# Designed miniproteins, single chains: the designs that were tried, part 59

Each design is a single chain, and the fold is of that chain. pLDDT is the mean over its residues in the fold that is shown.

## One batch from the design tools (miniprotein)

Design m2039
Fold by ESMFold2-Fast:
Structure m2039 (fold): chain A 98 residues (1-98)
Amino acid sequence: SARQLAFAQAFLALLREFVERAEGASPEERIRLFEEFAKRLVELAREFGLPEDGIEAFRAELEREIEYLRANPELTPEFLEQMRLLVARMEAEIAAME
């Protein structure tokens, strides 16, 4: 529970940083910022001791999302809105854990 809460809080902090920096950025910059976010999130999962199989599956999912955005940069506004909704959902879930 305490470790799950700490991971969720750290994840939320990274996601908030990404959303803030991506606001007003170009499609290319948004994709680059998401790549940086994805790398930091994978490192965070490793630091919290998630199984390597789980980390690799998660990394593969993030890589597929990045490839999709690179092929469809016009969808970065919709993607950013989804990330804002994820921030709100995570804030509510974390509040319920406290």
Scores: mean pLDDT 87

Design m2040
Fold by ESMFold2-Fast:
Structure m2040 (fold): chain A 64 residues (1-64)
Amino acid sequence: SMSDQMRSQFQQKIDSRNLSDEQRKLAQEVADHLIRVGEQRQIPPQQLIDAFDQFLSYLEELEK
């Protein structure tokens, strides 16, 4: 499904980032929330991907 493809892409993005275990858990929770809201509100997949990338960048900056 599109949801499964989105989860795969989000997980790949999480795995590519230098995040702590706690940040990874938070990122997974946010990914699940974005997928649910995206499905309910019919948000274009690219907007969800872009929002998640911005969020992950923010988390990485907190480690620096």
Scores: mean pLDDT 81

Design m2041
Fold by ESMFold2-Fast:
Structure m2041 (fold): chain A 85 residues (1-85)
Amino acid sequence: DAREAEIRANTAEAAAKALEAGKKEELIEGLEEMARAAEELGLERVAARLREIAEKVREGELTPEELKERMEEIIEEAEAFLAER
């Protein structure tokens, strides 16, 4: 469903806004939840990258802009994988 793909694409923007708002714990929980969902879909690389981002958010190593860029890359990877199946 295009709506589900759009919701995932909007995750990058939502993640950046959450980091800007100082909601680090909520953002980390959301990223871990997304990683688990990706793993259930067989997207092991996507899951690993989401967990890496969660760790960098926890350590304060990402700006909102960097987080948005990384999330967009992961979403593109997930879309490409799903399109090949």
Scores: mean pLDDT 76

Design m2042
Fold by ESMFold2-Fast:
Structure m2042 (fold): chain A 65 residues (1-65)
Amino acid sequence: MSREAGLNLRLMAIAFEYGAGLKGSVSGGKARVTLEHEDEAKKEAAREAILKELERAGVEVESLD
């Protein structure tokens, strides 16, 4: 719980840094998240940063759209 809570906060921080909206969360070692941004390039940058953070944390990506 504590570890996943910290990861969720980091994902939110990354999304906010790119100005992207983040929906969903990491729970039970799985990530189900959706990113929203009007700028395609910034959305891709945020998505890539989120994906890299999830891979670094060893979390299974169930969905990332």
Scores: mean pLDDT 78

Design m2043
Fold by ESMFold2-Fast:
Structure m2043 (fold): chain A 102 residues (1-102)
Amino acid sequence: NPEERARVDREVQRLVEEGDFERAQELMEREMERLVEELLPAYIAANSGKAPEDLEIHEAEVLASTLGYLRGDDDYLARRYRALGADDLADRVAAMRRLASR
């Protein structure tokens, strides 16, 4: 949603200009979490049951992975997939992460 992103970007910019970097970071993380919750169900509906090679990298997965990294929560994306009933996608993310960590 371009208008909501522009609004958040303006608020972050204002906080940065005021020197409130802590609140700017909190606002960014909160908005990323909100976007993940908004976008992830549609991504799951479109991609659940597809072969790995047929999946496209979607904004919801990038946002969730980034948020997990920022919070030191490597399981965030897999956990959100399981919470939404997408065990196939959760298992795939967990398997790829284990291979990458070896």
Scores: mean pLDDT 73

Design m2044
Fold by ESMFold2-Fast:
Structure m2044 (fold): chain A 80 residues (1-80)
Amino acid sequence: EGERLKKALEEVLRLIGEAGKRAAAAKSEEERERIAEEAKEEAIRILEPVSPELAEAIRNGDAEKVEELLIELGEKVAAA
């Protein structure tokens, strides 16, 4: 369980890093928003099978719940 979650979180972190670089290079706010939306959709797909609660919080744009769940899941990954 923890190993599967760790792999999914690592994949999402790489996705966020790549999306951040693309967003920083974007020439318009519209392009930046598109990059963010694409990264969000992909992160949801990666997380759905391992943490449906986190995927749902991201889908709903609940930033506080996302932060809370990331802290909790990070603790579980550290224990794995």
Scores: mean pLDDT 77

Design m2045
Fold by ESMFold2-Fast:
Structure m2045 (fold): chain A 98 residues (1-98)
Amino acid sequence: MVELSAEELAALKAEGRAVIIADLKKLAAQYGIDAEVAEAIALLEEATTPENLARAAALVLGGLFGLDDEQRRRIEALLIAGSAAAIEEINAIVAAAR
């Protein structure tokens, strides 16, 4: 078992953010969702609020699974709510779009 200090966790989070952005750019190029990923990255670079995180996630999922505007807005609202029931509903929407 590995224990991390607050300082080590902060450094890992900063490195993780850079890796996630790089991976999102690769994903965008692979699946043709460059516009959605660019908008998601711009939101996260502006502010890492729960609302911007939820919108960024809904944009990426919408691009990957071909979700309509209503499905994207529903996913955004469910992510903001943060409940276990919300996560289950998001999984159902994504599965139905496959």
Scores: mean pLDDT 69

Design m2046
Fold by ESMFold2-Fast:
Structure m2046 (fold): chain A 100 residues (1-100)
Amino acid sequence: SKLEELLARIKELYEKHKDEREEEKIFEALVELSKLLAEYLGKEFDESELDSLEKAAEKLLELEEEYLLKTNPEIDKEELEKKRKEILEEFKKELEKKKK
């Protein structure tokens, strides 16, 4: 199934980049994951709209939200949005620590 293929590709990307600390490589991983999710959702993905790590992370989280809502219709959208905001806030704090 497309879901199994997507999950396998996500696992490969995670393993490839899990120990990465360089901003550019983190950005590349976020863009690649976003492309995979957009492809699964049947959406066009425009890389040129992403000019920062925060925007790349935000785009990934938006696509993950759409994916979860599409595959799990019983998920509370409001709860999912709250969790997405919390993850994004934590990611932004980690990026600020690295931008010294």
Scores: mean pLDDT 66

Design m2047
Fold by ESMFold2-Fast:
Structure m2047 (fold): chain A 85 residues (1-85)
Amino acid sequence: SKKAIDIGKKAIETGEKLEKEEKDYKGGSGLRGLGAQAIDQSEIATAEDVAKGLEAGARQLEKNGAYKGAEAARKLAKEAKELAK
């Protein structure tokens, strides 16, 4: 869906910002990966599916110590949930 693509692009952009501005390469790489996955699955994924993927990704980033990336992923998951309504 277009909504899945839009959120995926935001996740990639946020990941690039984390790497460039915050030097959070682990969080940035993780967010870029989550965004690319949302875009790749956009033909079958709803905005709600993207939100669930971002929430799962945020938990994994937090376990790996990428706290800024995890917070950004949770924020994007909330945006995806609002788009799903």
Scores: mean pLDDT 81

Design m2048
Fold by ESMFold2-Fast:
Structure m2048 (fold): chain A 95 residues (1-95)
Amino acid sequence: STEDKVKETLKKLEEYLKKMKEIYEKLGDSPEARMKMYDIFNEMVKLVLELDKVLSDSDREILGKSLGEALRYAYFHRDYLLAMDIMVETVKKLL
């Protein structure tokens, strides 16, 4: 079901957020941390685009707007943790 796909996606996004927090705790705001977070962020984008395919038009609009915001924080502010948190909170609201 769509609800099952949302729940599965949320679980994976929460795992990504946890991994990003562990990277930040171990490596701080370092170039190595940013590279690792960039890789996780790209995996999140792929996962979100797969979720988009099964959503209603209204939920797709909400997800797309939040993804745009997350991309802005990642690319312009280099804040991958905030970008991931935005996506986790958005997917939670789709339940």
Scores: mean pLDDT 88

Design m2049
Fold by ESMFold2-Fast:
Parts: C-alpha cells; structure tokens; sequence
Structure m2049 (fold): chain A 89 residues (1-89)
C-alpha cells in the first residue's frame, strides 16, 4: 500500500538521520532512545507482519545493546530488511 511504502521511507530516512547524529558524536543513550522510538513507531503503524516481527526483534536487540557498534549492526540489519520489504511493494 501507499501508506506502508511511506512508513518504510520515513523509517529509512529516520535511520539515516540517527546514523548522522551518531557520527556527529551523539551519546549511546541518545542513539538508543532514537532507535527505540523509530522501531516502536514501525510496530504501531505497519500492516506487514514480517516487518513488525523484524522491528520487535530489532527493538529487543537495541534494548540489550551496550555499545555503539552493536546499535549500528542492529540498525543496519533492520534497514536492509525494510528496504527488501519496500522492494516487494
């Protein structure tokens, strides 16, 4: 749907902004909060059960993460999955 496409584009843009903030020196806790908010928004608004499941798994991994490198890996994995789902719309 157009709404699902717009949601995925918004999430990918948001992930890019969070990545830029991290490179600019944002704290681990600030990046973690931004990712938590983004993933919760996807869980709440998405109608794709596979995207919701991926966002839930990513949110658990973000909650458990102790380093910026771990947050980066989770964000990148989620971004790749979301982009693949977008390509099938």
Amino acid sequence: SAAELALIDEALDGLGAIFDEAQAGASLEAVKRRLQALLRDVIQRSTDPELVAAARAALEAVNAAKTMEELGRVALAFARFAAERRARL
Scores: mean pLDDT 90

Design m2050
Fold by ESMFold2-Fast:
Structure m2050 (fold): chain A 86 residues (1-86)
Amino acid sequence: MTQKKLEIARLVYESLENPGENARKAAELLLDTVLELNPDAPEEEKEAARAKTPEIAEEFANNISSLSDEEVEQLKAKIKELEAQL
């Protein structure tokens, strides 16, 4: 689990430099990890989440591309803080 969190954090950080595929992959990996960590969730919710994964990943990539310089700096700081906690 910790390794996947680090990989997601790294992909998100890289997506702040180059928005697009890295942001989408980070979102997809995060969603997959959340589903793995919630085995008790109803199958209907898991199926709905999987069906929404491409949409959420695209929205995440678009949101990252739309961030201001200040927002990008804040996110980079948060990601570095998360990495330091691991």
Scores: mean pLDDT 68

Design m2051
Fold by ESMFold2-Fast:
Structure m2051 (fold): chain A 105 residues (1-105)
Amino acid sequence: DVAALLGRVNEGDLAAAEEARRRARELAPGLKVEKLDENTLRASATAADGTKAVATADFESEEITLSLEGAPGARISDDTSRALLASLLAALSALVEYKAEQAKK
C-alpha cells in the first residue's frame, strides 16, 4: 500500500524512506535524482507520452513541490501517475534522510 508507505516516510521512518527509494526506481527505471544545491534536490521521471513529472525538495523549508511538464492533456494517465509517484517518493525519502543526518549534529 503506497499510501501507507508515504505516511510512514512522512513520520520520519528511515526504513520506510529506503523502501520508498526502492519503489521509486521500480516505478520509473529512468528516474533522475539531482542535487541542485546544498538545500535543493530535484527528482524527475518521464512518462511514455513525454510528460515529465518533477518533485523538488527544499531541505531548508522542508517542502516538496510537484509539477508536470510537457503534454497539455487534461487527464493523468496510469503512466503519468507512476512517474509522479516515483518522483514524489524519491524527493520525500531524500528529505527524510537529510533531516535524520541533521539530527545527528
Scores: mean pLDDT 76

Design m2052
Fold by ESMFold2-Fast:
Structure m2052 (fold): chain A 94 residues (1-94)
Amino acid sequence: SMMEEALEKIEELLEVLEDENATVEQVTELMQEFAKIYLQLSEEERREVLRYLQEKLAKAKPANPEAAQQALTVVGIMAHEEGVKVPEEVAAKM
């Protein structure tokens, strides 16, 4: 399922963001893989996946601020394009 693949990529992203040895390049590659899956979803599924991602990012404690900033920037752009409101907790980390 494309939806399940998208959710699995979100969990991979969270693990990388909490790893102090994670690189910006690793986060960028994961975000690109996530974007490819995301673009194959319906508009309704995209909004659901973005809400899930935002909820998880609000609770995340990133170990690498630079890598986290890259992921948050991309998520913010995607949320804006889909009309999904970014929670203040996520926006504050951007």
Scores: mean pLDDT 75

Design m2053
Fold by ESMFold2-Fast:
Structure m2053 (fold): chain A 85 residues (1-85)
Amino acid sequence: LSEEVKRRAEEIARRETEIIDAQKPLSPEEREELYQQLLTAALVVGDAVENKLPISHAEAVALGLEKGKQKVEELKEKRKEELEK
């Protein structure tokens, strides 16, 4: 994955997170979860497009959203373990 695609994914995730936070203020944890979800989705879509994977754009978006949700669940579990300590 090129540095350009990575940078664009980070910019998209950051801007979308800021827009949502401006409409409904998020906790620091909610902001981190949303950012990681959006970043993961954007990276999956970018990888599929750049490497011309034999899947449709809609399939790439669906895969990105699913992986983003999984990333958020992993982050929440890790945070829960830290808090319960």
Scores: mean pLDDT 76

Design m2054
Fold by ESMFold2-Fast:
Structure m2054 (fold): chain A 74 residues (1-74)
Amino acid sequence: SSREERFLELVEEAMKELRKAMEKAPASKQKEIADEFYKFVGRLYQELREGRISLAEAEERLREKLEELKKKLE
């Protein structure tokens, strides 16, 4: 659906930002952060598919998680 396509676009944009934030981090830390991000995305996608959250709410939660993970790299 168009909602799922838009969500995946938002995930790709967030992952690009996260990769930039991780560029100087050790490989082990990059793996930890990436694994946590994808696990979060999987749960969020499931909630969106189940109709438990709107696309706007999914975007907001995705942005909050991205900022949380960026802080762990400081």
Scores: mean pLDDT 86

Design m2055
Fold by ESMFold2-Fast:
Structure m2055 (fold): chain A 107 residues (1-107)
Amino acid sequence: SSRIQRIGDEARDALLAGDTRRAVELLEKNRDLLTSLTPKELVEVLRRAIEFARAHRDVLASPENSVATYSFVNVYYNITRDKEIEELGKELAEFGHPAALLVGLSL
């Protein structure tokens, strides 16, 4: 949808600018878009988020972003117990920020 695409574009811009506060604000405001996903849909979003984060690891990879990503995705794993969500969450945490999930959702 145009709304999801706009949110993804805003998250991409914030992340690439290093505006971590804006990225967190966008994630919190749009958390419901991620929490309403089925485990299968979240796996697809995680795969796209990983592709985005990997392509931009030079600006996105940090210990702080890794901890934030792991903490966010671990909440989903604890609810669903989906092993693929756990493994993909760990992969995103290596070079991403959890707001990359909003970018993945828009792709």
Scores: mean pLDDT 80

Design m2056
Fold by ESMFold2-Fast:
Structure m2056 (fold): chain A 87 residues (1-87)
Amino acid sequence: SAALEAGEAAADALEGGYEIAERKAREDPEKAPEYYEKLYQAGLDTAEALRRFARLSTDPADRERLLEYARRAEEIAEEARRKLEEL
């Protein structure tokens, strides 16, 4: 479905953002708060979008996958928040 395709693209983009944030925080520790703040916001926004796509999906399997991606996005946001609080 279009919702699942959009959701998978959003999830993939967030995973890429996670890897970039981790790398940039190591390369420039002084800017680590900025990278993790952006990652936290991206994770929250992605989770909300994925939960919305799940509600719009008529296929139960697509809904389950979108909710799984949403939970992963929430995990990324929580990790970013923890990193930000440790800085």
Scores: mean pLDDT 88

Design m2057
Fold by ESMFold2-Fast:
Structure m2057 (fold): chain A 66 residues (1-66)
Amino acid sequence: SSMEQKKAIEDALRKQLTDALKKGVTPAELRELEDRARAAQDDITLALIHMIKSIYGFTDEDVERA
């Protein structure tokens, strides 16, 4: 079902974001995650990425150009 597919994508994105945070987040990793979250319409993951950008001092341009 679309609900199960959405949950699976969201779970995968949350895991990938958590793994990236443990290793040290780069703008390139945030760009990949942001693109995938936008495609999935995962507003929660997008909000988390936005918060991480703010904490690390990455601009939207830094992430888009990575």
Scores: mean pLDDT 80

Design m2058
Fold by ESMFold2-Fast:
Structure m2058 (fold): chain A 72 residues (1-72)
Amino acid sequence: LSEEEKELLEEALKRLEAGADSSHVGAELVHAGYEKVVEEIEKLAKEIAKKDGKTTITRDHVIEAVKELLKK
């Protein structure tokens, strides 16, 4: 991730933890030109949900996916 993408993801993470709708945050990122980053978040959230024995992606899975991307 670039420094700009990391800063944007940190802001998104704060909003998600504050109760923002994950679909709304994702749509804003796509509109801003970060569709590829949203795709990576979706992929990681799906893998995290699968590890957790869940078939449905929840906000908590999206939050964990963003945290995982920020570690890279």
Scores: mean pLDDT 77

Design m2059
Fold by ESMFold2-Fast:
Structure m2059 (fold): chain A 86 residues (1-86)
Amino acid sequence: MEGLAEVTARATARANAESMKALALSVLNSRHKKAYARGMAEGVERVADKILAQPEAAEHILEALSVDPEAYERARAALEAARAAA
């Protein structure tokens, strides 16, 4: 139903965006020397900030920015690997 499903979807989108932003900031703050990892972290932070501003529109934000949802999820794994290597 709309109340519970809407709250759950919004909470999931927000939690994912907060997690991705924290991960991106962790990579940026580690002074990681690999430009690729830093560029990915900056991109993820910008996307996550847009989703945090409007979690209900997360899918529309990704589509408008031409971000493949699978690529966004792969970015999480790549940032986790970069953080572990730092």
Scores: mean pLDDT 72

Design m2060
Fold by ESMFold2-Fast:
Order: C-alpha cells, then sequence, then structure tokens
Structure m2060 (fold): chain A 130 residues (1-130)
C-alpha cells in the first residue's frame, strides 16, 4: 500500500468495470482510500464538484455527457488533476489525441490487464503529488 489519503473518482457506465477499478485501487492504496463511483458524466461532475478529487478515471463513452466533455470541464476547474482516460481498444489515434488535448495525461485501453490498470493508477498518483 503506497498512499491512504487519496480521493479517487471512477466514472464508467458498466457496474462491473467500476467494481473492478475500485478493487484494483484498494489493492494499490489500501482500504482507507476514498472511492467515488459514477455511472454517467453528470454524476461524475457532481461528485467532482462536491469532493476534493485527487485522481479521476474516466471512460470516454459514458451515458449522458461524454467522458471527453467531463475531462474538459474537470481540467478547466482543476489544472493539476490527474486524469486517466479509458478507451475501447479500437479507439482512433485522433480520439486519443483529442482526449489528451482536453486534459487527459494518461490513457488506458480496454481490455486492460490488472497490471496495466495498477501502473496507470500509480502513474496518476505520481502526477497528483507533483
Amino acid sequence: MINKDLNILIADDSPEARERYEKIVKEVFGEDVKIYTAGSGEEALDLFENNDIDIAIIDLYLNGMSGLEVIREMRRRRPDLAIIAVFPKDASEEEIEEARAAGAHLVLLKPASDEEIKEAIKAADALATS
């Protein structure tokens, strides 16, 4: 366990994906980490506005507001926020570069291994403390 006092936001429209990310986050940072989960872009922004989020994991294909719009709004409000953008494996290079331009410093492609998810979370923690 690396750090225990982080607030992490997970936005994905799949309950299974949210549960998997939550489990991996707890494996990296321990049980004391605070995790907020959202099934839509609107829920993600509400949680972000009401909590001091350190790391956000955002799926680009969310219900309602797109993950790209969520990333842009979060970056506009928090220039130092560590954001992991999650894409399907068949996402275009143009879509990935657009997310980076919007404020995503880290990109994760689905399907991702537990190790790839852990490495992305650790990299996001390093950015959040910089």
Scores: mean pLDDT 82

Design m2061
Fold by ESMFold2-Fast:
Structure m2061 (fold): chain A 99 residues (1-99)
Amino acid sequence: SMAAEIEKYEDALLYYLGRIAEKEGKDPEAVEYAEALLKKLRIQRAKEAGKEIPYKPEEIEEIEKKAEEAVKKVEEEKEKDPEGAQAAKDKAAAILASN
């Protein structure tokens, strides 16, 4: 399901956005992974809309590789600290809800 694939990347993005908020942007790894996940979501949404992907093929390959690496690291952190990982996601969700 394309929806399940998008949900996976959105879940990982919330985690990294939470880390960025906690560190006031002073987390280079979280920033790099958040940017890769945002680009991956743009690629998926462009595909759903039947529009051209706004990146070159070489850039797409690098974006997809980095986004999958980001997701894998979130799963590793969930095993080490499931409560901390959930707290980061909840913090990001609360910030996004307070428009």
Scores: mean pLDDT 80

Design m2062
Fold by ESMFold2-Fast:
Structure m2062 (fold): chain A 63 residues (1-63)
Amino acid sequence: MEKLEKELKMLQSTIEFLRQRIAELKSQPASADNQRLLAILERLLAEAEERKREIERELEKLK
């Protein structure tokens, strides 16, 4: 698998993992630690989704 395709696959796995963790945290009782962790995970998810779109655009140009 080419480097960009491998990175895209890893990002897809990361996005899935982050979405699952966010859902789990939202189902738990509210606490300062859970709110802090939720904010971090939501930011990481947004960054991963943006990077995925960037790689998809790069791959489209290489076709």
Scores: mean pLDDT 80

Design m2063
Fold by ESMFold2-Fast:
Structure m2063 (fold): chain A 67 residues (1-67)
Amino acid sequence: SLEDALRARGTPQDRSILAQLERLRARMDELRELAKAGDVSAGRQLEAIQRVLAEQEAYLEERLAAG
């Protein structure tokens, strides 16, 4: 997985970003459940986090492909 590759061959900064992505994914799971329950604010936060996560994952995938 991307996470395993970053743990094995990433820099300390890459591992810090990975830890942040893991926290964002956990937050997304919480927000997804709240949005299902009808929390409009949670739905908006989920969309914002999904965009940030996609951008960060694309950046890290390009870094791994280049190295």
Scores: mean pLDDT 77

Design m2064
Fold by ESMFold2-Fast:
Structure m2064 (fold): chain A 84 residues (1-84)
Amino acid sequence: MLDEALELVRKALEAIEKGDFDKAIEYATQAARVAQELYNYTGDPALREAARLFTKAALYFKSGDKEKAIEYLRQAIEALEKAR
């Protein structure tokens, strides 16, 4: 499940590099759900932080603030990696 979340963030970053922000929103949203499910199972606060940050990234992509969205996405990835 953690490896699934990491694959989703890699796909989100690839979508951003290609300028496909709709797919970036989809992958960030899916990563938030996976991180939240992992948090519910493990109780690891890093996973809860990752889920919140992925949700913020998706929100900023939707609002057109791509710079903030990418910043929150990077922070979410760091939080997710700490859970490993």
Scores: mean pLDDT 83

Design m2065
Fold by ESMFold2-Fast:
Structure m2065 (fold): chain A 86 residues (1-86)
Amino acid sequence: MEAERELEEVLREGAERLFEAEKKYADPSLDEEELEGLREAAYEFARNAAEGRGGPIQPVTEEGKKVLEEIRERGRRAREALERAR
């Protein structure tokens, strides 16, 4: 059942929300390459959080930190559901 979809949804939604949160409070002079780097960082933060890992790099905004904690909680629940589905 849909536990794998839930984990993928957590990663996708979390990465987008984190990117938007950080982008909103980032320097408005960021070029396209810098924005792509921010998007990649947001995906990596979301992935680590969903897997229950802590990274040395953290979001710089308070909103981004809250999103990251939400991803950790949702990721934990999705992983527990996936294990139960086996």
Scores: mean pLDDT 68

Design m2066
Fold by ESMFold2-Fast:
Structure m2066 (fold): chain A 95 residues (1-95)
Amino acid sequence: EKRKKEVEEMEEELKELEKEGAPKEDIEMVKKILEEIKKGEYGKAVLIRVEYLRPKAKRKSPASEVVEELARRAAEEGMDEEEMLKLAEEEYAKM
């Protein structure tokens, strides 16, 4: 049930981005993230976002690096989004 609602929210966000005329790259990224979430691959979904944003920004933030590291671990262990967010909160609390 929770995953179905998250997918619905992301699909609505995607439609909103398309209506606003967001760049095709941003729309494509959200579609890839949505597909991985539908498969329950939350770690992979976060990695897609991180990999996409890094080349565009040409800048790294400490937060971005922490998210990438946690996302890689989550992808390897098959963690869900809630578990990954909890780990991120714990790491950010140490900053």
Scores: mean pLDDT 63

Design m2067
Fold by ESMFold2-Fast:
Parts: structure tokens; sequence; C-alpha cells
Structure m2067 (fold): chain A 64 residues (1-64)
């Protein structure tokens, strides 16, 4: 019951999770290769925005 509801929520939000994982991978690669700080800052900002959106959606689900 609860697991089924959570599974459907995950499926609906799978694109956001995929985008967050890709951003995290890109940031890790950029840091490991010593990319310019400007580029790292842009990736960190992108990741923070995605994390904030995911956290907001998780809070909405938990409140339901």
Amino acid sequence: ERGERFRRWLEENAPLYAELLQAAVDLAIARSKGAPQEYIDELEKRMDELVAELRRREAEFAAS
C-alpha cells in the first residue's frame, strides 16, 4: 500500500532523480580533473537547485 504509493511517486519523479545524478557525476568529474572554478561554481549551483526542488517534492509527498 504505502510502498506502491512511494513507487509511483518515484516513477513520476525519476527524470528529476536522473538529472540530479547526472549533475552530481558532472561535478565530481569536473573537480577530479581540476576544471576552472567558474565551471565548478555553475555545476554546484545547478546541483543545489535540483536538490532544493527534489527536497520540496519529497516534503509535499511526506505531508500528503
Scores: mean pLDDT 81

Design m2068
Fold by ESMFold2-Fast:
Structure m2068 (fold): chain A 84 residues (1-84)
Amino acid sequence: MRTVTIRVGVDDSVQPIVDEVRRLAETSSAVHIDAYDANGTLLGSATVHGDASDQEIAERVRRLQEQARKAGAKEITVVLTGLP
């Protein structure tokens, strides 16, 4: 699967997203992360390469949650895309 969509609250654990990024990284050189609000507005993006640690991935996702919180969002839709 090249794309995975996960919904998380802005104060929720990032662990489910970290787990899916690691899974996509098994078959991809990089994983692109897009975070959207309920209206489909892009709040932020990150790209992690296969050499990124779980801690680095978690920090990137936490930054997206912080951007969403500052934008007044309570929940984000995270779209993960495996890149060749």
Scores: mean pLDDT 82

Design m2069
Fold by ESMFold2-Fast:
Structure m2069 (fold): chain A 125 residues (1-125)
Amino acid sequence: VQSLVDQAIKHIDRGIHHAKQALLYAQSAYDVSHSPSAKKAAEYLKKAIEHAELARKYAQQGNLKEALKHVDKAIEYLKKAIDYLERAYDETDVKAPVRLAIAYAGSAIRHLKEARDLLQQAIKS
């Protein structure tokens, strides 16, 4: 069980790292283009990071059900951020930071889904 939790925390950490990179690029897109969608994406990325950090804290404390709840919320907010980044892509001629933000947000979702699966296995054990 602890080994599954330790693996889940590593995936949460990677998810947080990629979400922070996505935020950097979303903020860059807003600074260059003043895209309202890029600004909204940055707001959702901040919410996703907050929930992922809460998931990490609860996982470390052994509160796996609360950790799982916050992983799910982080994934939800990352998906909303991607929807706004896709809109931002149409609002700006400077496409590169938007593409990178989408790529990093997608990587964050993949890591958080792995963490979710590991936490679910730990709860059942």
Scores: mean pLDDT 92

Design m2070
Fold by ESMFold2-Fast:
Structure m2070 (fold): chain A 96 residues (1-96)
Amino acid sequence: KEEAEKLIREAIDHLVKAADILEQEGRTDLANAVILLVALAYRDLKNGDLEGAIETVERAVQLLLDAAERGEMSPEAIAHAKQARELVEKARELLK
């Protein structure tokens, strides 16, 4: 569904913003891991695999939220991770 793809792309945009903030904060390994998952999600979208894209975005969100729980992220980066989670949850609901 086109609406689900739009929500996935918006979630990816928030993941990219979180990664940019993390790189500026010196969390280069975490930023690179998120960007790799973003690239995989874009590949899934290009192949029409919306469920695969959702699962990859969920993996990136979980990676970020785990880092947040360890105190490794700023409030701004955490906000982007949470926004990505909300958007990908909405995308999953649309694919029922």
Scores: mean pLDDT 88

Design m2071
Fold by ESMFold2-Fast:
Formats: C-alpha cells, sequence, structure tokens
Structure m2071 (fold): chain A 84 residues (1-84)
C-alpha cells in the first residue's frame, strides 16, 4: 500500500466522519495529496495555493510554509519538463 493510498483513505474517512475541525483536516489532506502527484496541472497548483491561503491562520510560520510549497511545486514542474 502506497502512502498516497493511505492518505486518500484518511481523507475519505474524515469526509464521512463527524470529527472536530473536519474542514481543516480535509484541506490539509487534499494539500498533501496534491503535492505528492508526479504531474501537477495548473488547476492542481491553483488548488494548492488556495488551500494554503485557507490554512494560513492555523500555521505558526505561514510565510515559510508558502515559500517551501512554491519551491516544491517549481522542482516538480522543472523535473517533468527535463524528462520531455
Amino acid sequence: VSDIEDIEKALENVKNSDVPDKEKLILLLERVLLLEKEELTEEDIKRIKEILEKIKDYLKDPEGAEKAEEKLIEVKIESEKKKK
């Protein structure tokens, strides 16, 4: 079982549960799943940034987290372009 499949199952379980901060947990899990994709579409990148904006209030270092995500996205895009 891949880590991605475990995260997808966790996301489905959270969506079907009555857990406190359900919406926050869904956003965090969606963000992780998107960042683990081998190929990121423009829609995926927009969604990652949208989720980060929604969770900024919950982060101790929102600026650092934003910059780290931007670097990760850039590395994934550049890696895929080099393979083509």
Scores: mean pLDDT 68

